# Designs tried in a protein design run: designed miniproteins, single chains. Part 8

Each design is a single chain, and the fold is of that chain. pLDDT is the mean over its residues in the fold that is shown.

## One batch from the design tools (miniprotein)

Design m235
Fold by ESMFold2-Fast:
Structure m235 (fold): chain A 83 residues (1-83)
Amino acid sequence: HLAEADELAREADRAFARGDYRRAGDLYLLAGDHYAQSGDFDRASVMSGRSSRSFRLGGDLRNSDLADQASRLARELAELKRA
Protein backbone atom coordinates (compact mmCIF):
# COMPACT_ATOMS: atom_id res chain seq x y z
CA HIS A 1 0.00 0.00 0.00
CA LEU A 2 1.05 3.61 -0.73
CA ALA A 3 0.39 4.48 2.93
CA GLU A 4 3.25 2.16 4.02
CA ALA A 5 5.62 3.82 1.52
CA ASP A 6 4.59 7.30 2.74
CA GLU A 7 5.22 6.30 6.40
CA LEU A 8 8.65 4.87 5.53
CA ALA A 9 9.54 8.06 3.62
CA ARG A 10 8.57 10.20 6.63
CA GLU A 11 10.63 7.98 8.97
CA ALA A 12 13.56 8.34 6.53
CA ASP A 13 13.16 12.15 6.54
CA ARG A 14 13.35 12.15 10.37
CA ALA A 15 16.45 9.90 10.35
CA PHE A 16 18.11 12.18 7.77
CA ALA A 17 17.27 15.32 9.79
CA ARG A 18 19.03 13.91 12.88
CA GLY A 19 22.13 12.88 10.86
CA ASP A 20 21.44 9.12 10.85
CA TYR A 21 22.32 8.91 7.17
CA ARG A 22 22.74 5.13 6.82
CA ARG A 23 19.34 4.48 8.44
CA ALA A 24 17.81 7.19 6.24
CA GLY A 25 19.33 5.47 3.18
CA ASP A 26 17.83 2.10 4.18
CA LEU A 27 14.39 3.62 4.86
CA TYR A 28 14.31 5.65 1.62
CA LEU A 29 15.29 2.51 -0.33
CA LEU A 30 12.51 0.51 1.37
CA ALA A 31 9.99 3.31 0.66
CA GLY A 32 11.09 3.27 -3.00
CA ASP A 33 10.56 -0.50 -3.19
CA HIS A 34 7.00 -0.12 -1.84
CA TYR A 35 6.24 2.66 -4.37
CA ALA A 36 7.64 0.49 -7.21
CA GLN A 37 5.50 -2.48 -6.12
CA SER A 38 2.48 -0.13 -6.31
CA GLY A 39 3.49 0.91 -9.85
CA ASP A 40 4.51 4.44 -8.79
CA PHE A 41 7.91 4.46 -10.47
CA ASP A 42 8.22 8.27 -10.31
CA ARG A 43 8.13 8.28 -6.49
CA ALA A 44 10.23 5.09 -6.41
CA SER A 45 12.94 6.91 -8.41
CA VAL A 46 12.83 9.94 -6.07
CA MET A 47 13.12 7.71 -2.97
CA SER A 48 16.04 5.71 -4.40
CA GLY A 49 17.76 9.01 -5.30
CA ARG A 50 17.34 10.23 -1.71
CA SER A 51 18.66 6.86 -0.52
CA SER A 52 21.79 7.29 -2.69
CA ARG A 53 22.46 10.78 -1.29
CA SER A 54 21.86 9.56 2.29
CA PHE A 55 24.29 6.62 1.94
CA ARG A 56 26.89 8.95 0.36
CA LEU A 57 26.65 11.36 3.31
CA GLY A 58 26.98 8.37 5.67
CA GLY A 59 30.16 7.19 3.88
CA ASP A 60 28.51 4.08 2.36
CA LEU A 61 29.62 4.55 -1.24
CA ARG A 62 28.70 1.01 -2.33
CA ASN A 63 25.05 1.31 -1.25
CA SER A 64 24.98 4.89 -2.60
CA ASP A 65 25.96 3.57 -6.07
CA LEU A 66 23.42 0.71 -5.90
CA ALA A 67 20.63 3.12 -4.86
CA ASP A 68 21.58 5.50 -7.71
CA GLN A 69 21.28 2.57 -10.16
CA ALA A 70 17.85 1.71 -8.68
CA SER A 71 16.76 5.36 -9.10
CA ARG A 72 17.78 5.36 -12.79
CA LEU A 73 15.98 2.06 -13.43
CA ALA A 74 12.77 3.31 -11.76
CA ARG A 75 12.94 6.50 -13.85
CA GLU A 76 13.26 4.40 -17.05
CA LEU A 77 10.23 2.30 -15.98
CA ALA A 78 8.21 5.47 -15.29
CA GLU A 79 9.07 6.77 -18.80
CA LEU A 80 8.13 3.43 -20.42
CA LYS A 81 4.80 3.39 -18.55
CA ARG A 82 3.99 6.87 -19.99
CA ALA A 83 5.10 5.96 -23.55
Scores: mean pLDDT 88

Design m236
Fold by ESMFold2-Fast:
Parts: C-alpha cells; structure tokens; sequence
Structure m236 (fold): chain A 98 residues (1-98)
C-alpha cells in the first residue's frame, strides 16, 4: 500500500483534504481495518473534524449514521465484526477526550 509507505516516510496522518477529511475518515469509509490500525499507530487524531463537524465515529447530522455505518455495506461480512469492535474502541477514546 502506497499510503503505508508514505506514513513510514513521515507523511502527516492528520493532513486534511478540501473537505477536512483525514486519511482515517477514508480508511473507515472504505472498511480498510488494516489501514485504520496503521494510521492510529502513526498518530492519527480520532477527534479530527471535517467541514461538516464529523469525526470518524460521529453520526452524520442529516442521516444519523456515522462514516462507519455508511461503510458497512462495502465491508466484507468477515471483517464487519472487527470494524464494529474498532469503532466501539474509537468511540470510548473520543468520550474520554471530549
């Protein structure tokens, strides 16, 4: 994975795109659990908010579903439970920090 090589080379895991999304937002959206773990190990901020005020675990203001919940239909069934557990851990960390 090109992104993992760039993180090892010093890429900022908290860099935001034009919508304020970090790599962590996209990793969760895509159900890439391995990339999520790599980003967290390299200092990804779970409290980073996009332009819509959303962290990776916050529900969307209009639909009431989080980026995680939107990712579930695209995540293989065997990985859904792992992703669900990971999001519960991120929610607990967010509550401790906010």
Amino acid sequence: DELRKRLAAGLDPNAQDENGNTLLHYAIYNGDIDLVKTLLENGADILAKNKFGETVVDPDKVTGVSVFEMALPFTPPEKREELKKLIEELKKKKEELT
Scores: mean pLDDT 67

Design m237
Fold by ESMFold2-Fast:
Structure m237 (fold): chain A 157 residues (1-157)
Amino acid sequence: SRGALGDTPLHIAALTGDLEAVRRLLAAGADVNAKDKYGRTPLHLAAENGHLEVVRLLLEAGADVNAKDKYGRTPLHLAAENGHLEVVRLLLEAGADVNAKDKYGRTPLHLAAEAGHLEVVKLLLEAGAEVVPDKDGKTPLDLAKEAGHEEIVELLS
């Protein structure tokens, strides 16, 4: 049964990083790709919060690495925005689309550059991330300049 807010027990376990609850719920046949009211899967919540071993378990259980929420965001967008370097690495190894665009035309590189996550920006570029404009015409370079992230500006120039 779904909760009143569309959140499943697996969403809550993934959000909190409760590794043993994730294991138990998956063993009990929980839907690894269940979506909450915002279109988020458990993988979105684990990736956003940097829960590396939960991300690993969800991917092993068949989580859709490229699932999009209601804003068009993938787990890679959320991990990149929050600077979770090893989660970004694991998602890319699992076949995450490095150039996935959300509903605003933003890629993971846009979000990492705006947030100032230099090592995530480097990893995304190594994985083939493109420096492209969003729907407002802003590139990751433009967002890094506006945010004052000088080392990222130098890297993207």
Scores: mean pLDDT 94

Design m238
Fold by ESMFold2-Fast:
Structure m238 (fold): chain A 69 residues (1-69)
Amino acid sequence: SKEEIRKKILELIGEILRLIGEIIDLERELEKAKEAGDEERAEKLEKEIKELEEELKKKLEELKKLPKL
């Protein structure tokens, strides 16, 4: 039904916004790690950001595949 599609769209948008917020927070932490010269922390944060960006990409692809209301 159109209602089920709307609920799924809203849930995906919520997940997308959460992932964007997490990426922004980690990017700020990455900047701090780089300024401190903490290479191990920077490398770990870059890996975590990359994993979240892949999740974000998948959620955006799911959103694009949903039928237009």
Scores: mean pLDDT 85

Design m239
Fold by ESMFold2-Fast:
Structure m239 (fold): chain A 78 residues (1-78)
Amino acid sequence: SVGAAIRALREAAGLTQREVAERVGVSQSTISRIERGERVLPAELIRPLAEALGVEASVLVELQVDEGIELLKEGILK
């Protein structure tokens, strides 16, 4: 899932949820909910989140596109 991938990237960067939230300009609860899949990642947060995690914005965009493609494949298999 996108949230699990974001958590893995954050942990690899050695950052806490609070530190990512402070860098991105959102609450820690927002980061926590995104990582748990309880909230979708808003498009406006893709670039600042990627910068905070030390990755290219395209990495996060590709994760969301891949999730969307998998959902479409599940719909097309009929």
Scores: mean pLDDT 75

Design m240
Fold by ESMFold2-Fast:
Structure m240 (fold): chain A 83 residues (1-83)
Amino acid sequence: LGEELMEAAREGDLERVKELLAQGADPEYQDELGFTPLHYAAMAGHLEIVELLPGTGKDKLGLTALDLARAAGHDEIVEVLEK
């Protein structure tokens, strides 16, 4: 579930993200790098998925989803995550 949620978030599959969350997937699941589904959605530029996912956690490099969105130039996602 957690790995599938990360894949769906990275790919921009909004419906799959909703299905996995409804099945009890942990939205704050972390991979080996400390990345959450929110990190992947923010880096990939998927605004609607970013709005569904909680989390302000840091990866193993100390980076947040906000930091990754800024690095990728996703200004609308940066604006959402700064709230």
Scores: mean pLDDT 78

Design m241
Fold by ESMFold2-Fast:
Structure m241 (fold): chain A 81 residues (1-81)
Amino acid sequence: SEAEAITQKVIDLLRNSPDKVKAVEDLIKRGLDINAVDHEGRSLLNLAADYGGVEASQFLLERGAQANPENPVFIKEEHLK
């Protein structure tokens, strides 16, 4: 599905980026809410913890990212370009 493709693009960005902190920062600069979730309710922080490593996860935590955000917005494909 389109929602699954969005999640996979985020995972691929986190796994394959040479600078994972910059990859996360660029997503936020493109307007991605720091507490946005995928179609399964996984937050950006959860995805970074699983796929982006310690440095990307710490960057998000220092900026106030939550593992279980209240009333989250969904990650959209427009934020991944």
Scores: mean pLDDT 82

Design m242
Fold by ESMFold2-Fast:
Structure m242 (fold): chain A 86 residues (1-86)
Amino acid sequence: VKEEIIKEIEKIKKEILSRPMSEDVREQVEKLFEEALELAKEGRFRDAIRKVSQAVQLGHAAGSITVEEMRELTGRLARMAGKASR
């Protein structure tokens, strides 16, 4: 479970950071993902997922991801939350 959640966070990080964005937004998104990975390594999966959700929202607000992509990423976050609850 822990390894699956960490892998999924790393995949989402790569997907979002592959998109064009300003340096300020990129730094904030990277910081949120680093915080999320630290929380996930501590077993704090819900807090980690919340940080990933913040990074996704920031990426969308900056125009780097579409509404449809944000919806898909939100679905992936919900699946991770389901695994974390077991």
Scores: mean pLDDT 81

Design m243
Fold by ESMFold2-Fast:
Formats: structure tokens, C-alpha cells, sequence
Structure m243 (fold): chain A 95 residues (1-95)
């Protein structure tokens, strides 16, 4: 489910740093690669903006051991926001 801005519950959990909620939503089939309509941010972009390594790792690695036959996809680390930035690009902007 998305609000009017395409902002999913998974976006909110990643932005808030709520690790337990991130795991709960991923287990319930949340779209890990959903983009908001404002910046084109995925939940992984929001974790990168907040420098939250644990949430970033949950988003990328939660489905590493998942079965491809279930149609579950992990976070795409190459997904770009409206400014052409990946989560890694946002991570590198911090010194």
C-alpha cells in the first residue's frame, strides 16, 4: 500500500530507523524497490540518507537466502533517484 506520494510503510520504517518494523514489513511481502513519487527514493535510499547500515543491510540481504521461485526480490542497490543517485552515491556524500 502507498500513500498519495508513493510513500510505503517500508519507506517510513527505513526513514525512522525502525529495524523491527522493516523486518516485519519485508516478511509480509512489502515492495522493497518501491519508489516515492517525490524524489524517486527507494527505502534503501532513505536508509543511506540516514547512514543506517543495519537497515540498509536488512533491505539488501533479507532475500539473499530467499527462493527465486517465490518471486521475492531484494533491494536493487543500483536503483537511482530522480537526481540519478544510487544509495551508494548518497552514502559517499558524507565525510
Amino acid sequence: AQDADGYTPLHRAAEEGDIDKVVELLMNGADVNAKDSIYGDTPLHLAARNKDKEIAEKLVRFFETGKPELGIKGADPNAKDKYGRTAADLWKEYH
Scores: mean pLDDT 70

Design m244
Fold by ESMFold2-Fast:
Structure m244 (fold): chain A 67 residues (1-67)
Amino acid sequence: KEELKKKLLELIGRVLALIGEIFDLEQQLKTAAPEDVPALKARLAELRAELKRLQEEIRRLDEELES
């Protein structure tokens, strides 16, 4: 259970870093040329999908902590 707590904290750190990257990309999107918008939106969607996967893994580990 101690190893699961350590993994949970590590994943939370990764999520915080990823949220920062998503925020920066959203700021870039606001000032992007029209031709660059589709590529930036695609990259943003990829980062959001990764964030969702990490959050799902965190939920699984959190549930395991009390099981």
Scores: mean pLDDT 80

Design m245
Fold by ESMFold2-Fast:
Formats: sequence, C-alpha cells, structure tokens
Structure m245 (fold): chain A 116 residues (1-116)
Amino acid sequence: SLNLELFRAALRGDAARVEELLAAGADVNAKVTEEMLKELKAKALELGMTPLHIAAALDHLDVVRTLLAAGADVNAKITNSPDPSLEGKTPLDLARENRASQEVLDLLLAAGADPA
C-alpha cells in the first residue's frame, strides 16, 4: 500500500521518500488504520492519525514542509480513536504535547493551523 509506505516514510523523517510516494498517488490525508498499526508497530502511531500528525509529533521539519506543500490538511483531527485523550487533536496539538521545535510550530501556524 502506498499509504502504508507514506506512514513509514513520515515515521522515519524521510522527506524525499514522502515526496516520491505522494507523486506516485499516496493520499496526503490518509488516516492510520488498524492494519497499519499491526504492521508498523510504532509507538508514535495511533488510529486516525494523518502523516502530518506523525511528522509534527516527531519534529520532522522537512516532512512537515513537504506534506503541507502537497496539500495536507493542517487542521486534520484524529477521529474514531479508542483513546478519548487523542480524539479531535490536530497536528499542532501533537507538536506542542511532544515538545516539537519552534520551527515546526511556526510552519504549522503559517499554514493556517488554529492556535486555539
């Protein structure tokens, strides 16, 4: 699955691979499925996350930039999570909670992230 490989590239911080996968037809706004959780087994990966949620949480600045340039929804909300503490969280929320760099926070805000 192109979307599975997109999540793997986002987890690794591999911006060049993210760009290749998006050009190949991967969905920039894909959401993590239960199948992806079982295959990837990454602690940073949760149901309903988008690639931008992951890149922002992991402070992968170049991946954040690449995803936003490709039309990623900067205000994407985690939905259908079995963890109620994650429900409705945006990439900016996860970046703040995981103490991402100011550069990532500034990119998200410049792209139209809701600061509230």
Scores: mean pLDDT 88

Design m246
Fold by ESMFold2-Fast:
Structure m246 (fold): chain A 69 residues (1-69)
Amino acid sequence: MEEIEKEFKKFDTDGDGYIDADELKAYLNSLGAKLTDEQVQRIIDFWDKDGDGKIDFEEFKEFYTSPVF
């Protein structure tokens, strides 16, 4: 759990408790994925249950531990 929190905090640079499209794109590109802004937004749309355009820590944790896209 603490490792997941550390990873989340690397991307949540403003400390608001959410990962936005820019942060998600940076994360995925760090893994070698060359995604467009539109592809990143589609990923957020799939995971964003609240409709706020962001991924919260609980959603991030789910996908970090279970790599399902």
Scores: mean pLDDT 68

Design m247
Fold by ESMFold2-Fast:
Structure m247 (fold): chain A 101 residues (1-101)
Amino acid sequence: SLGDQLFEAARAGDVERVRELLAQGADVNAADPVSGLTPLHLAARAGHLEVVRVLLEAGADVNAKDRAGLTPLDLAIEAGHEEVVKLLLEAGADESLITAA
């Protein structure tokens, strides 16, 4: 599906493929039915700064929570991706949603 392809492109950091899939009508806020992970969660965890930027421009929910209650900001912090953390905060990520773990 377009959603499955968007998850893979976001995880892989394939910026051009992400753009193509969004242009074809892929849901930028599609959530994995088991994990609740969105494309933005996957890109943030992997540190793919340009994919994060494209997804945010396409209307990705910066404060989306996965099934564990983790946001893209939580995953970027855990992974140590400082530039992604900065971009998410500039895009309106709510610091009060950061988990204390």
Scores: mean pLDDT 86

Design m248
Fold by ESMFold2-Fast:
Structure m248 (fold): chain A 62 residues (1-62)
Amino acid sequence: SSSDLGERLLIAAAAGDLDEVRRLVEEEGADVNAQTADGKTPFDIAIDLGHEDIAEFLQKLS
């Protein structure tokens, strides 16, 4: 489901897994605006954790 994809995207962003982030967004259609309970998007998580490659990828889509 879309909610499951969003949760997986948030986890992949936190893990620094750019390949999984790309696959979830580009192939599976995951919502880049998915949020944690505290309102953090995948982009916010990538910035907070210093995953600049993921942040740059997600910023291009925003």
Scores: mean pLDDT 83

Design m249
Fold by ESMFold2-Fast:
Parts: sequence; C-alpha cells; structure tokens
Structure m249 (fold): chain A 107 residues (1-107)
Amino acid sequence: DLGEELFRAAYMGDLDRVRELLESGKADVNYRTDSDVAVPNLPETPLQAAAKYAPDPVGTEIVRLLIEHGADVNAKNKEGLTPLDLAKEAGREKVVEVLLENGADPN
C-alpha cells in the first residue's frame, strides 16, 4: 500500500521517498493508519507523522511537501489531535510555523 509507504517515509524523514511517492500520484496523501488501540498522541496520517517525528532539517520540508500535495492540515486522530497539536507537543517550532502559515487552526 503506497499510502502506508508514504506514512512510513514521512515518519522516518525520508524526503526522497516522500517526494517519489507524491510525484507518482498513486499514494493517498491523506492515508490513515488502521489502529484499533487508543495510544496517546499516535499519528494516523502522513502529515501527522511528519509533524511529530520527521527529523530536522528535512522534517520541515516533508511537512511543506505533504501540504503542497493536498494533505489535510487539520486532520484529527482518534484523540482529536491535529498535526499542529502533535508538533507543539513534540516542541517542533519550525513545523508549528509552517502549519500555521498553511491554514492550521490554532484553536
């Protein structure tokens, strides 16, 4: 599943793989993981994974690239957490800036 591959690439900070998958047009940029367990702060979309985990300096670029390809910047996980919430929790100041510049709801 190319959506699952995109999620993993975003999580790991693999910018080249994220770019390849998005340029293919076959990966669902808004892919959602099938997790039956309510784990605290669990990312479920590629953008949520990148916002929380993708290592800098490439992590911020991955966030921009996902948004440019139509990622839902306000997508909520099972706990109601958005990419912005996850980035704030992880202390990722530059990712927070990029999300706010691209229509993330600060509330």
Scores: mean pLDDT 82

Design m250
Fold by ESMFold2-Fast:
Structure m250 (fold): chain A 61 residues (1-61)
Amino acid sequence: MTKDEFEEKVGKVDLNAYDSKFGLSVAEGVNYVKAQNLTSEEEVNTIPFGDVRNALIAALA
């Protein structure tokens, strides 16, 4: 996907759709993407926190 498509998809993640524990992991993943300026789903695999990484990957699927 393009950088713009990835940014749009990340921005549309509905954190209210998840239970509080999973939602916190997804939110941390979204914040990491923004803080590190990640631009692709492949770069999400570089997130060093396994639970955060897996939660964000699931939310973006």
Scores: mean pLDDT 75

Design m251
Fold by ESMFold2-Fast:
Structure m251 (fold): chain A 65 residues (1-65)
Amino acid sequence: MEEKVRERTREILAREFGPELADKYLAGELSVEELAKEVGISPETVVNRWVAAQLLAVGDLLDEE
């Protein structure tokens, strides 16, 4: 379940931030602050979008099951 949530979350974040930035963030190569600077938003907004993406990913997988 968690592996599928991670994959779905990555897809959602790639649509929001772009695939390269999303992949680096999920791999731990970019901090929240670095991602925020690249996208031009606040670190708080990055965290909120990350949480929202995870909730959407979990919801999608629960609907599949």
Scores: mean pLDDT 76

Design m252
Fold by ESMFold2-Fast:
Structure m252 (fold): chain A 56 residues (1-56)
Amino acid sequence: MEEQIEYLKKLSKEEALKVIGLYVDAPPEEIEETFKKHNYDIEKAFKELYEKYKNK
């Protein structure tokens, strides 16, 4: 998780959204909505999506 967050922070917002879609099996719309909910905070958005989808 920490290594993935560190990598995501190096990317643009657009690239981070795409990469998160590779780590979690979430619909692109849900990824986008989660980012908007967290004011585009990559760490918070990724942690929420990861926790939601890690048990699927």
Scores: mean pLDDT 75

Design m253
Fold by ESMFold2-Fast:
Structure m253 (fold): chain A 60 residues (1-60)
Amino acid sequence: QIRKAFRHFDKDGNGFISAAELRHVMRSLGLSDTFTDRMIKEADIDGDGQINFEEFVAMT
């Protein structure tokens, strides 16, 4: 499940994951770098490279 993968990379339990961590999660789910890049852009992060779980799930 996506939530389980996201939680695994949310080391501090703060509900945010970096763009680099998100790429790693998506690769572990068998998704392409192209798909991951689009999701990151569509999540419209503040430019700090962090995505919360709710935004991630909404884009998936």
Scores: mean pLDDT 67

Design m254
Fold by ESMFold2-Fast:
Structure m254 (fold): chain A 75 residues (1-75)
Amino acid sequence: SDEELEELFKKFDKDGDGKLDFEELLELLESLGFKLSEKDIETWKRLFKAFDKDGDGKLDFEEFKELVETALSGA
């Protein structure tokens, strides 16, 4: 659910700025039971960059949610 995803987001937002960097995103995905190969990491990195509209190397919660939903839909 969105509430579960938001709690995970907050848990892995180590500096409390309301954003996740790519390393924090990978830790979150592993906590969800994802088995990340090198190819999976490359795919998630490409998606991360696509949703990082501000180019700050971080995603806010809305961008993060859209990225996860896109990846889980197999797109």
Scores: mean pLDDT 77

Design m255
Fold by ESMFold2-Fast:
Structure m255 (fold): chain A 115 residues (1-115)
Amino acid sequence: MLDKELLEAAREGDPEKVKELLEKGANVNARDDDPELRLTPLHLVARYLKSEDHVEVARILLENGADVNAVDGRGRTAAQLLLENLTPETKELAEKFVKILLENGAKIPDTGELA
């Protein structure tokens, strides 16, 4: 239950709730119940990125030991999932998120395929 609340808070972009749940012992690397995707909180931030609060959630997760290179059920990192779900409206937020991921040792996909 606590891990599910963390996954939901990450999806919603609620940094205060994420911080509260981590302090209560939620697993920062929890996996969602999707048998094919198995998304971590960091993956959910990447997939549902829409606000500055989502960027702050990513920072909190990484400060609390989130595995920046964790892969989902399809072998995708949070960085890859972010690029696959990029829109013009989220580009600036995605650039901030990528910077945080890189500062924490993320391996990003080759940008040569972004045409």
Scores: mean pLDDT 81

Design m256
Fold by ESMFold2-Fast:
Order: structure tokens, then sequence, then C-alpha cells
Structure m256 (fold): chain A 60 residues (1-60)
């Protein structure tokens, strides 16, 4: 999974400094019943990036 500089910076501002932490945060929010749009807004990233992170988590 490749993340752009802006996405990495926004995730780091939330304490998510590794791809693994980002995957777990997105999966946990989704499992808690948040929509992709709500997760994207909360983390400061695109909906497309949220979808990619969820897919990457499933491929583990």
Amino acid sequence: LELDEETRKNLASQGLTTVEQALEAVKNAYDAGHTLEEIAKGLGISVETVERLLKAYEER
C-alpha cells in the first residue's frame, strides 16, 4: 500500500505513524459503524484512501 505525503502527514497528526496503525484505526472505526465518509473526514484523508486501507487490512 502506497500513501502520498499529505495522507501520511494527516495520519501522523492523529498519532498514526505507521501503515499498520492506519489500517487498524480505519478497520476499528468501520467495525464501530462509521461510514467511509465519516472515517475520511475524521482522519483528514480521502474516501478512496479509506477504501484502500480497508482492502489492505483484509489482505493480511
Scores: mean pLDDT 79

Design m257
Fold by ESMFold2-Fast:
Structure m257 (fold): chain A 96 residues (1-96)
Amino acid sequence: MSELGKKLLEAALNGDVEEVRKLLAEGADVNAKDENGLTPLHLATILGHKEIVLLLLQTPGTDPTALDKLGKVAGTHTEEEIKELLPEYVDKADLS
């Protein structure tokens, strides 16, 4: 994965709309995949970052049918699958 692709995944995970815009403008791969096969669209959809979801869907070349390691497209994950894919986010919620 390119460094820009990695940063794009992190920006989508964190809900950073302005960083997502910046990275896409810099040529980041909009379909970059993490170790779990999650794209920026998967991460934004799972975490409810609606503004990022809309931005990614409006970006030319975005593949909304991309499959993660569980064979799932964005918006089709169960709560148990989300816990498996993003355990750090579940643990962080439990601490609040």
Scores: mean pLDDT 76

Design m258
Fold by ESMFold2-Fast:
Structure m258 (fold): chain A 65 residues (1-65)
Amino acid sequence: FSEAQLRDIFNYFDKDGDGTLSMEELTTLITSPELKNFNKRDILREVDIDGNGTIDFPEFLTMMT
């Protein structure tokens, strides 16, 4: 994915426009066909390391690249 594609995906799931994704939004994203190769546990582990229960765009970009 390009940064522009990841930003578009992020903004689509960031329904509140607050610049973060909730765990529920992130779970919906990772179950999409576009991310079928990502392991749910691996993504949740990255969020757990951060410890804030949400993911901002720089964290999302780092996780996806």
Scores: mean pLDDT 66

Design m259
Fold by ESMFold2-Fast:
Structure m259 (fold): chain A 67 residues (1-67)
Amino acid sequence: MAELERLRKEALRLVEEIKELLKKLGREDLIPALEKLASQFPSWSEEELRAAIEMLKRAKEYLEKEL
């Protein structure tokens, strides 16, 4: 249970970091989709959250490369 809370906090932190990158890139149009994804995190398993975190880390790396 503690691990689930940790993973949810990490995923939410990555979402917030990606939102800031999207604002810098002028892609605020993508923020609602990212918020919708984040709203699903409370219902996801540890395995699903770990997969989401990996995907979000890759998305962040891609967006940082575009800056």
Scores: mean pLDDT 83

Design m260
Fold by ESMFold2-Fast:
Structure m260 (fold): chain A 60 residues (1-60)
Amino acid sequence: PKKIAVAKVDVSTDIPEFLSFKKGELLEILEEVDEEWWRVRSLSTGKEGYVLKGALEILE
């Protein structure tokens, strides 16, 4: 089953491993890498990258 989160804030980054996104964007959680960093995929763009979990609200 897909685990989905919504972005709580805008994030902009030039680092290719990190995902840029807008507040309210829906993100699929692919991997909980550690206590701070998760790997996600944007449902709107299909792009993947790492994000701080504190920038996300998990939808259940």
Scores: mean pLDDT 80

Design m261
Fold by ESMFold2-Fast:
Structure m261 (fold): chain A 82 residues (1-82)
Amino acid sequence: EAKELYNKGYEAFEKGDYEKAVEYLEKAIEIEPSATGYYLLGEAYFKLGDYEKAIEYYTKALELEPSNEDARKNLEKAKEKL
């Protein structure tokens, strides 16, 4: 269930359908929160220009996985956009 939704969100993100990626990933993390799910949701919001939401989800990803260098770098980039 959660993994299937995550996979659909990832596929939508890969195709550049960031709105659809957000829809699937939000459902996936509601069922099973994960650092990977939060990170990808942050990436999707960043691509949509929603930097406040991107910051929120990168922060959640780092709370679960503090060693995620990509989440840390992208969090700082999102903050620069504000």
Scores: mean pLDDT 87

Design m262
Fold by ESMFold2-Fast:
Structure m262 (fold): chain A 64 residues (1-64)
Amino acid sequence: MTVDEFFVELDKNGDGTITKEELREVLKKHGFEPSDELIEKFDTDGDGTIGPEEFAALYKELTA
């Protein structure tokens, strides 16, 4: 699965961002167990949402 396909599955409301809680739930469903620290690291704006660039970096970290 590509990072773009995965982000579309996470962006359930179609607003171009995902919440940290939505990110945790979908990553767990796909077999990942990200730490809270890892998710916070990629919330670079500190607004509680993850954009596509932040998600791409997180996905790369999880698959490396």
Scores: mean pLDDT 70

Design m263
Fold by ESMFold2-Fast:
Structure m263 (fold): chain A 75 residues (1-75)
Amino acid sequence: EEEERKKLREEILKIIGEILNIIGDIIELERELEKAKEEGDEEKVEEIEKKIKELEEELEKLKKELRELEKKLHT
């Protein structure tokens, strides 16, 4: 059981790392989005908004996976 918990902690840390990377990507894209809006580039704004939405969906999937692993660790 201790080995199982150790494995779960390692998986949790990996997912946290991936979540942080995606958050970083979203922040960078949000900066690009502001610049595109200031330039009036509607096509680029739409493309960046779609990319942000896709990353937000991936982030939600990872947060769900993290929550499930956390529940297993605490049960």
Scores: mean pLDDT 84

Design m264
Fold by ESMFold2-Fast:
Structure m264 (fold): chain A 59 residues (1-59)
Amino acid sequence: MMKAVATQDFFSSNEDFLSFKKGDELEVLKEVGDDFLYAKSLKTGKEGLVPKRYVEIIE
């Protein structure tokens, strides 16, 4: 399972994006272009687009 950890807080009112807080763990489901991931929050179970710049990929 490919995991990512949020390095910064991110908030979006857009339903296509996943909001998260620094330190939240995400499961990476797919890459979407060069700048975004489609991920699931392990804290909330919600899915959405996340900017790659705000997360660090971990194993």
Scores: mean pLDDT 82

Design m265
Fold by ESMFold2-Fast:
Structure m265 (fold): chain A 58 residues (1-58)
Amino acid sequence: EKYVRALRDYTAKSDWELSIKKGDILKVLAEIGDRYLVAESLSTGKRGIVPAEYVEEL
């Protein structure tokens, strides 16, 4: 399975987006093109869309 780490904070603007904090570890559930991914936060259990440029692959 693919995991990513948040490189910076991001605040969700919609219910389908995921808020993240720098250093958060996320499980990748799906990739939406080259710009977005569907992720699950391991710290909160919440799921949503995050910009791919805000995370790094582990």
Scores: mean pLDDT 83

Design m266
Fold by ESMFold2-Fast:
Structure m266 (fold): chain A 81 residues (1-81)
Amino acid sequence: SLDTIIDDLLKLIENGDYLSAGNAAVLVAAVYRIPVEEIFERLEEKAKEQGNDELLTKIKQVRDLILRNDEAGLLALEKES
């Protein structure tokens, strides 16, 4: 289900696998025929439910980089984590 996929994407971000998470979010959005922004909104909701402000910040950073098509920025974010 989409909810299970969102949980898997959330785990990738928790593990610092930002490039993989971002690329997977784009592919999932394409398969489900929804905007990639909707995937990130669902991830942000999950982080907020957990009360995990650090995770929420990382999701927002990955979202911004994906919307700008900034793969180098995603790789740089992984090295800082």
Scores: mean pLDDT 88

Design m267
Fold by ESMFold2-Fast:
Structure m267 (fold): chain A 89 residues (1-89)
Amino acid sequence: QLTEEQIAEFKDIFSRFDKDGDGTIGIKELGSVMRSLGQNPTIKELQDMINFVDADGNGTIDFPEFLTLMTKRQENEDLLREEMGIVDD
């Protein structure tokens, strides 16, 4: 769960890279967002992140999916800790 401050920050960043203003971003825009956050993910890492929230795998995500991705990324950034943790039965 993101704070209002984090949501506002991510919305600002998202809007800067959502050039069409349609509320979706692609893999290129996600890469730019991640670089703005001080990270340099590979194309494969970006695809993995998008595919995690977008079952269609078309390489785009909307803002709510983006927030979900940012929340999971921040909490599960340490791959040794949870390994994404969502499959925990």
Scores: mean pLDDT 67

Design m268
Fold by ESMFold2-Fast:
Structure m268 (fold): chain A 153 residues (1-153)
Amino acid sequence: DEVNKANELFREVLERLKKEYPDASNEVLAISAAEAVLESLDEGEYDLEKIIEKAKEILEKYKKEGITEEQLQEKMHELYELAKEYAKKGDYPKAAVALAAIFVISSVDGEPVTSARVEGKTILLYYRTPEGVEIVLHFDEGNLVKVESPSAT
């Protein structure tokens, strides 16, 4: 539930940013949403509107400063390393947020992770393809170890 709650916060923040900043790249949107959610979770803040305000401040800062493609790639790498560190520490909600952001950046259409959960130490991210196929991504210690379609098994 906490893992899925964290993914839901990330998804809702990302969707609000996409609506208000339609010309922004998937990379800057996902990074801004992830940074806002991760910082808010660290502070014990779950107010969606406050997290959205923070995400907008981060995005506007990146827009004003002219964040480069190289800096965005560095931030993506930092999120991946954070995901691994969170997973090692058993902070699965924060690990799931970081992994969901990387998934959005890596996907052609920027499709959101629809739900997230943890089984033991494995983080599971769920999404649906445009064709309606359900895909499950399995992460151990932040590393992708399995891609599964439950409808095919």
Scores: mean pLDDT 80

Design m269
Fold by ESMFold2-Fast:
Structure m269 (fold): chain A 60 residues (1-60)
Amino acid sequence: MEEGLRLLAEGDEEGAIAAFEEAIKRDPNDALAWLMLGQLLRSLGRDEEAERYFAKAREL
């Protein structure tokens, strides 16, 4: 999660996505990681994908 936020601050969107996906892989119950990836995808115009990640975060 820390790594994903740092990459986002640097403008490395692809790196941030990969870092948040790695965080979810290590802890699938980390609702914050699901939320962060959802917000990033929405900012990239990938609203359909973002909505799925937000829905997953709400289940946790």
Scores: mean pLDDT 78

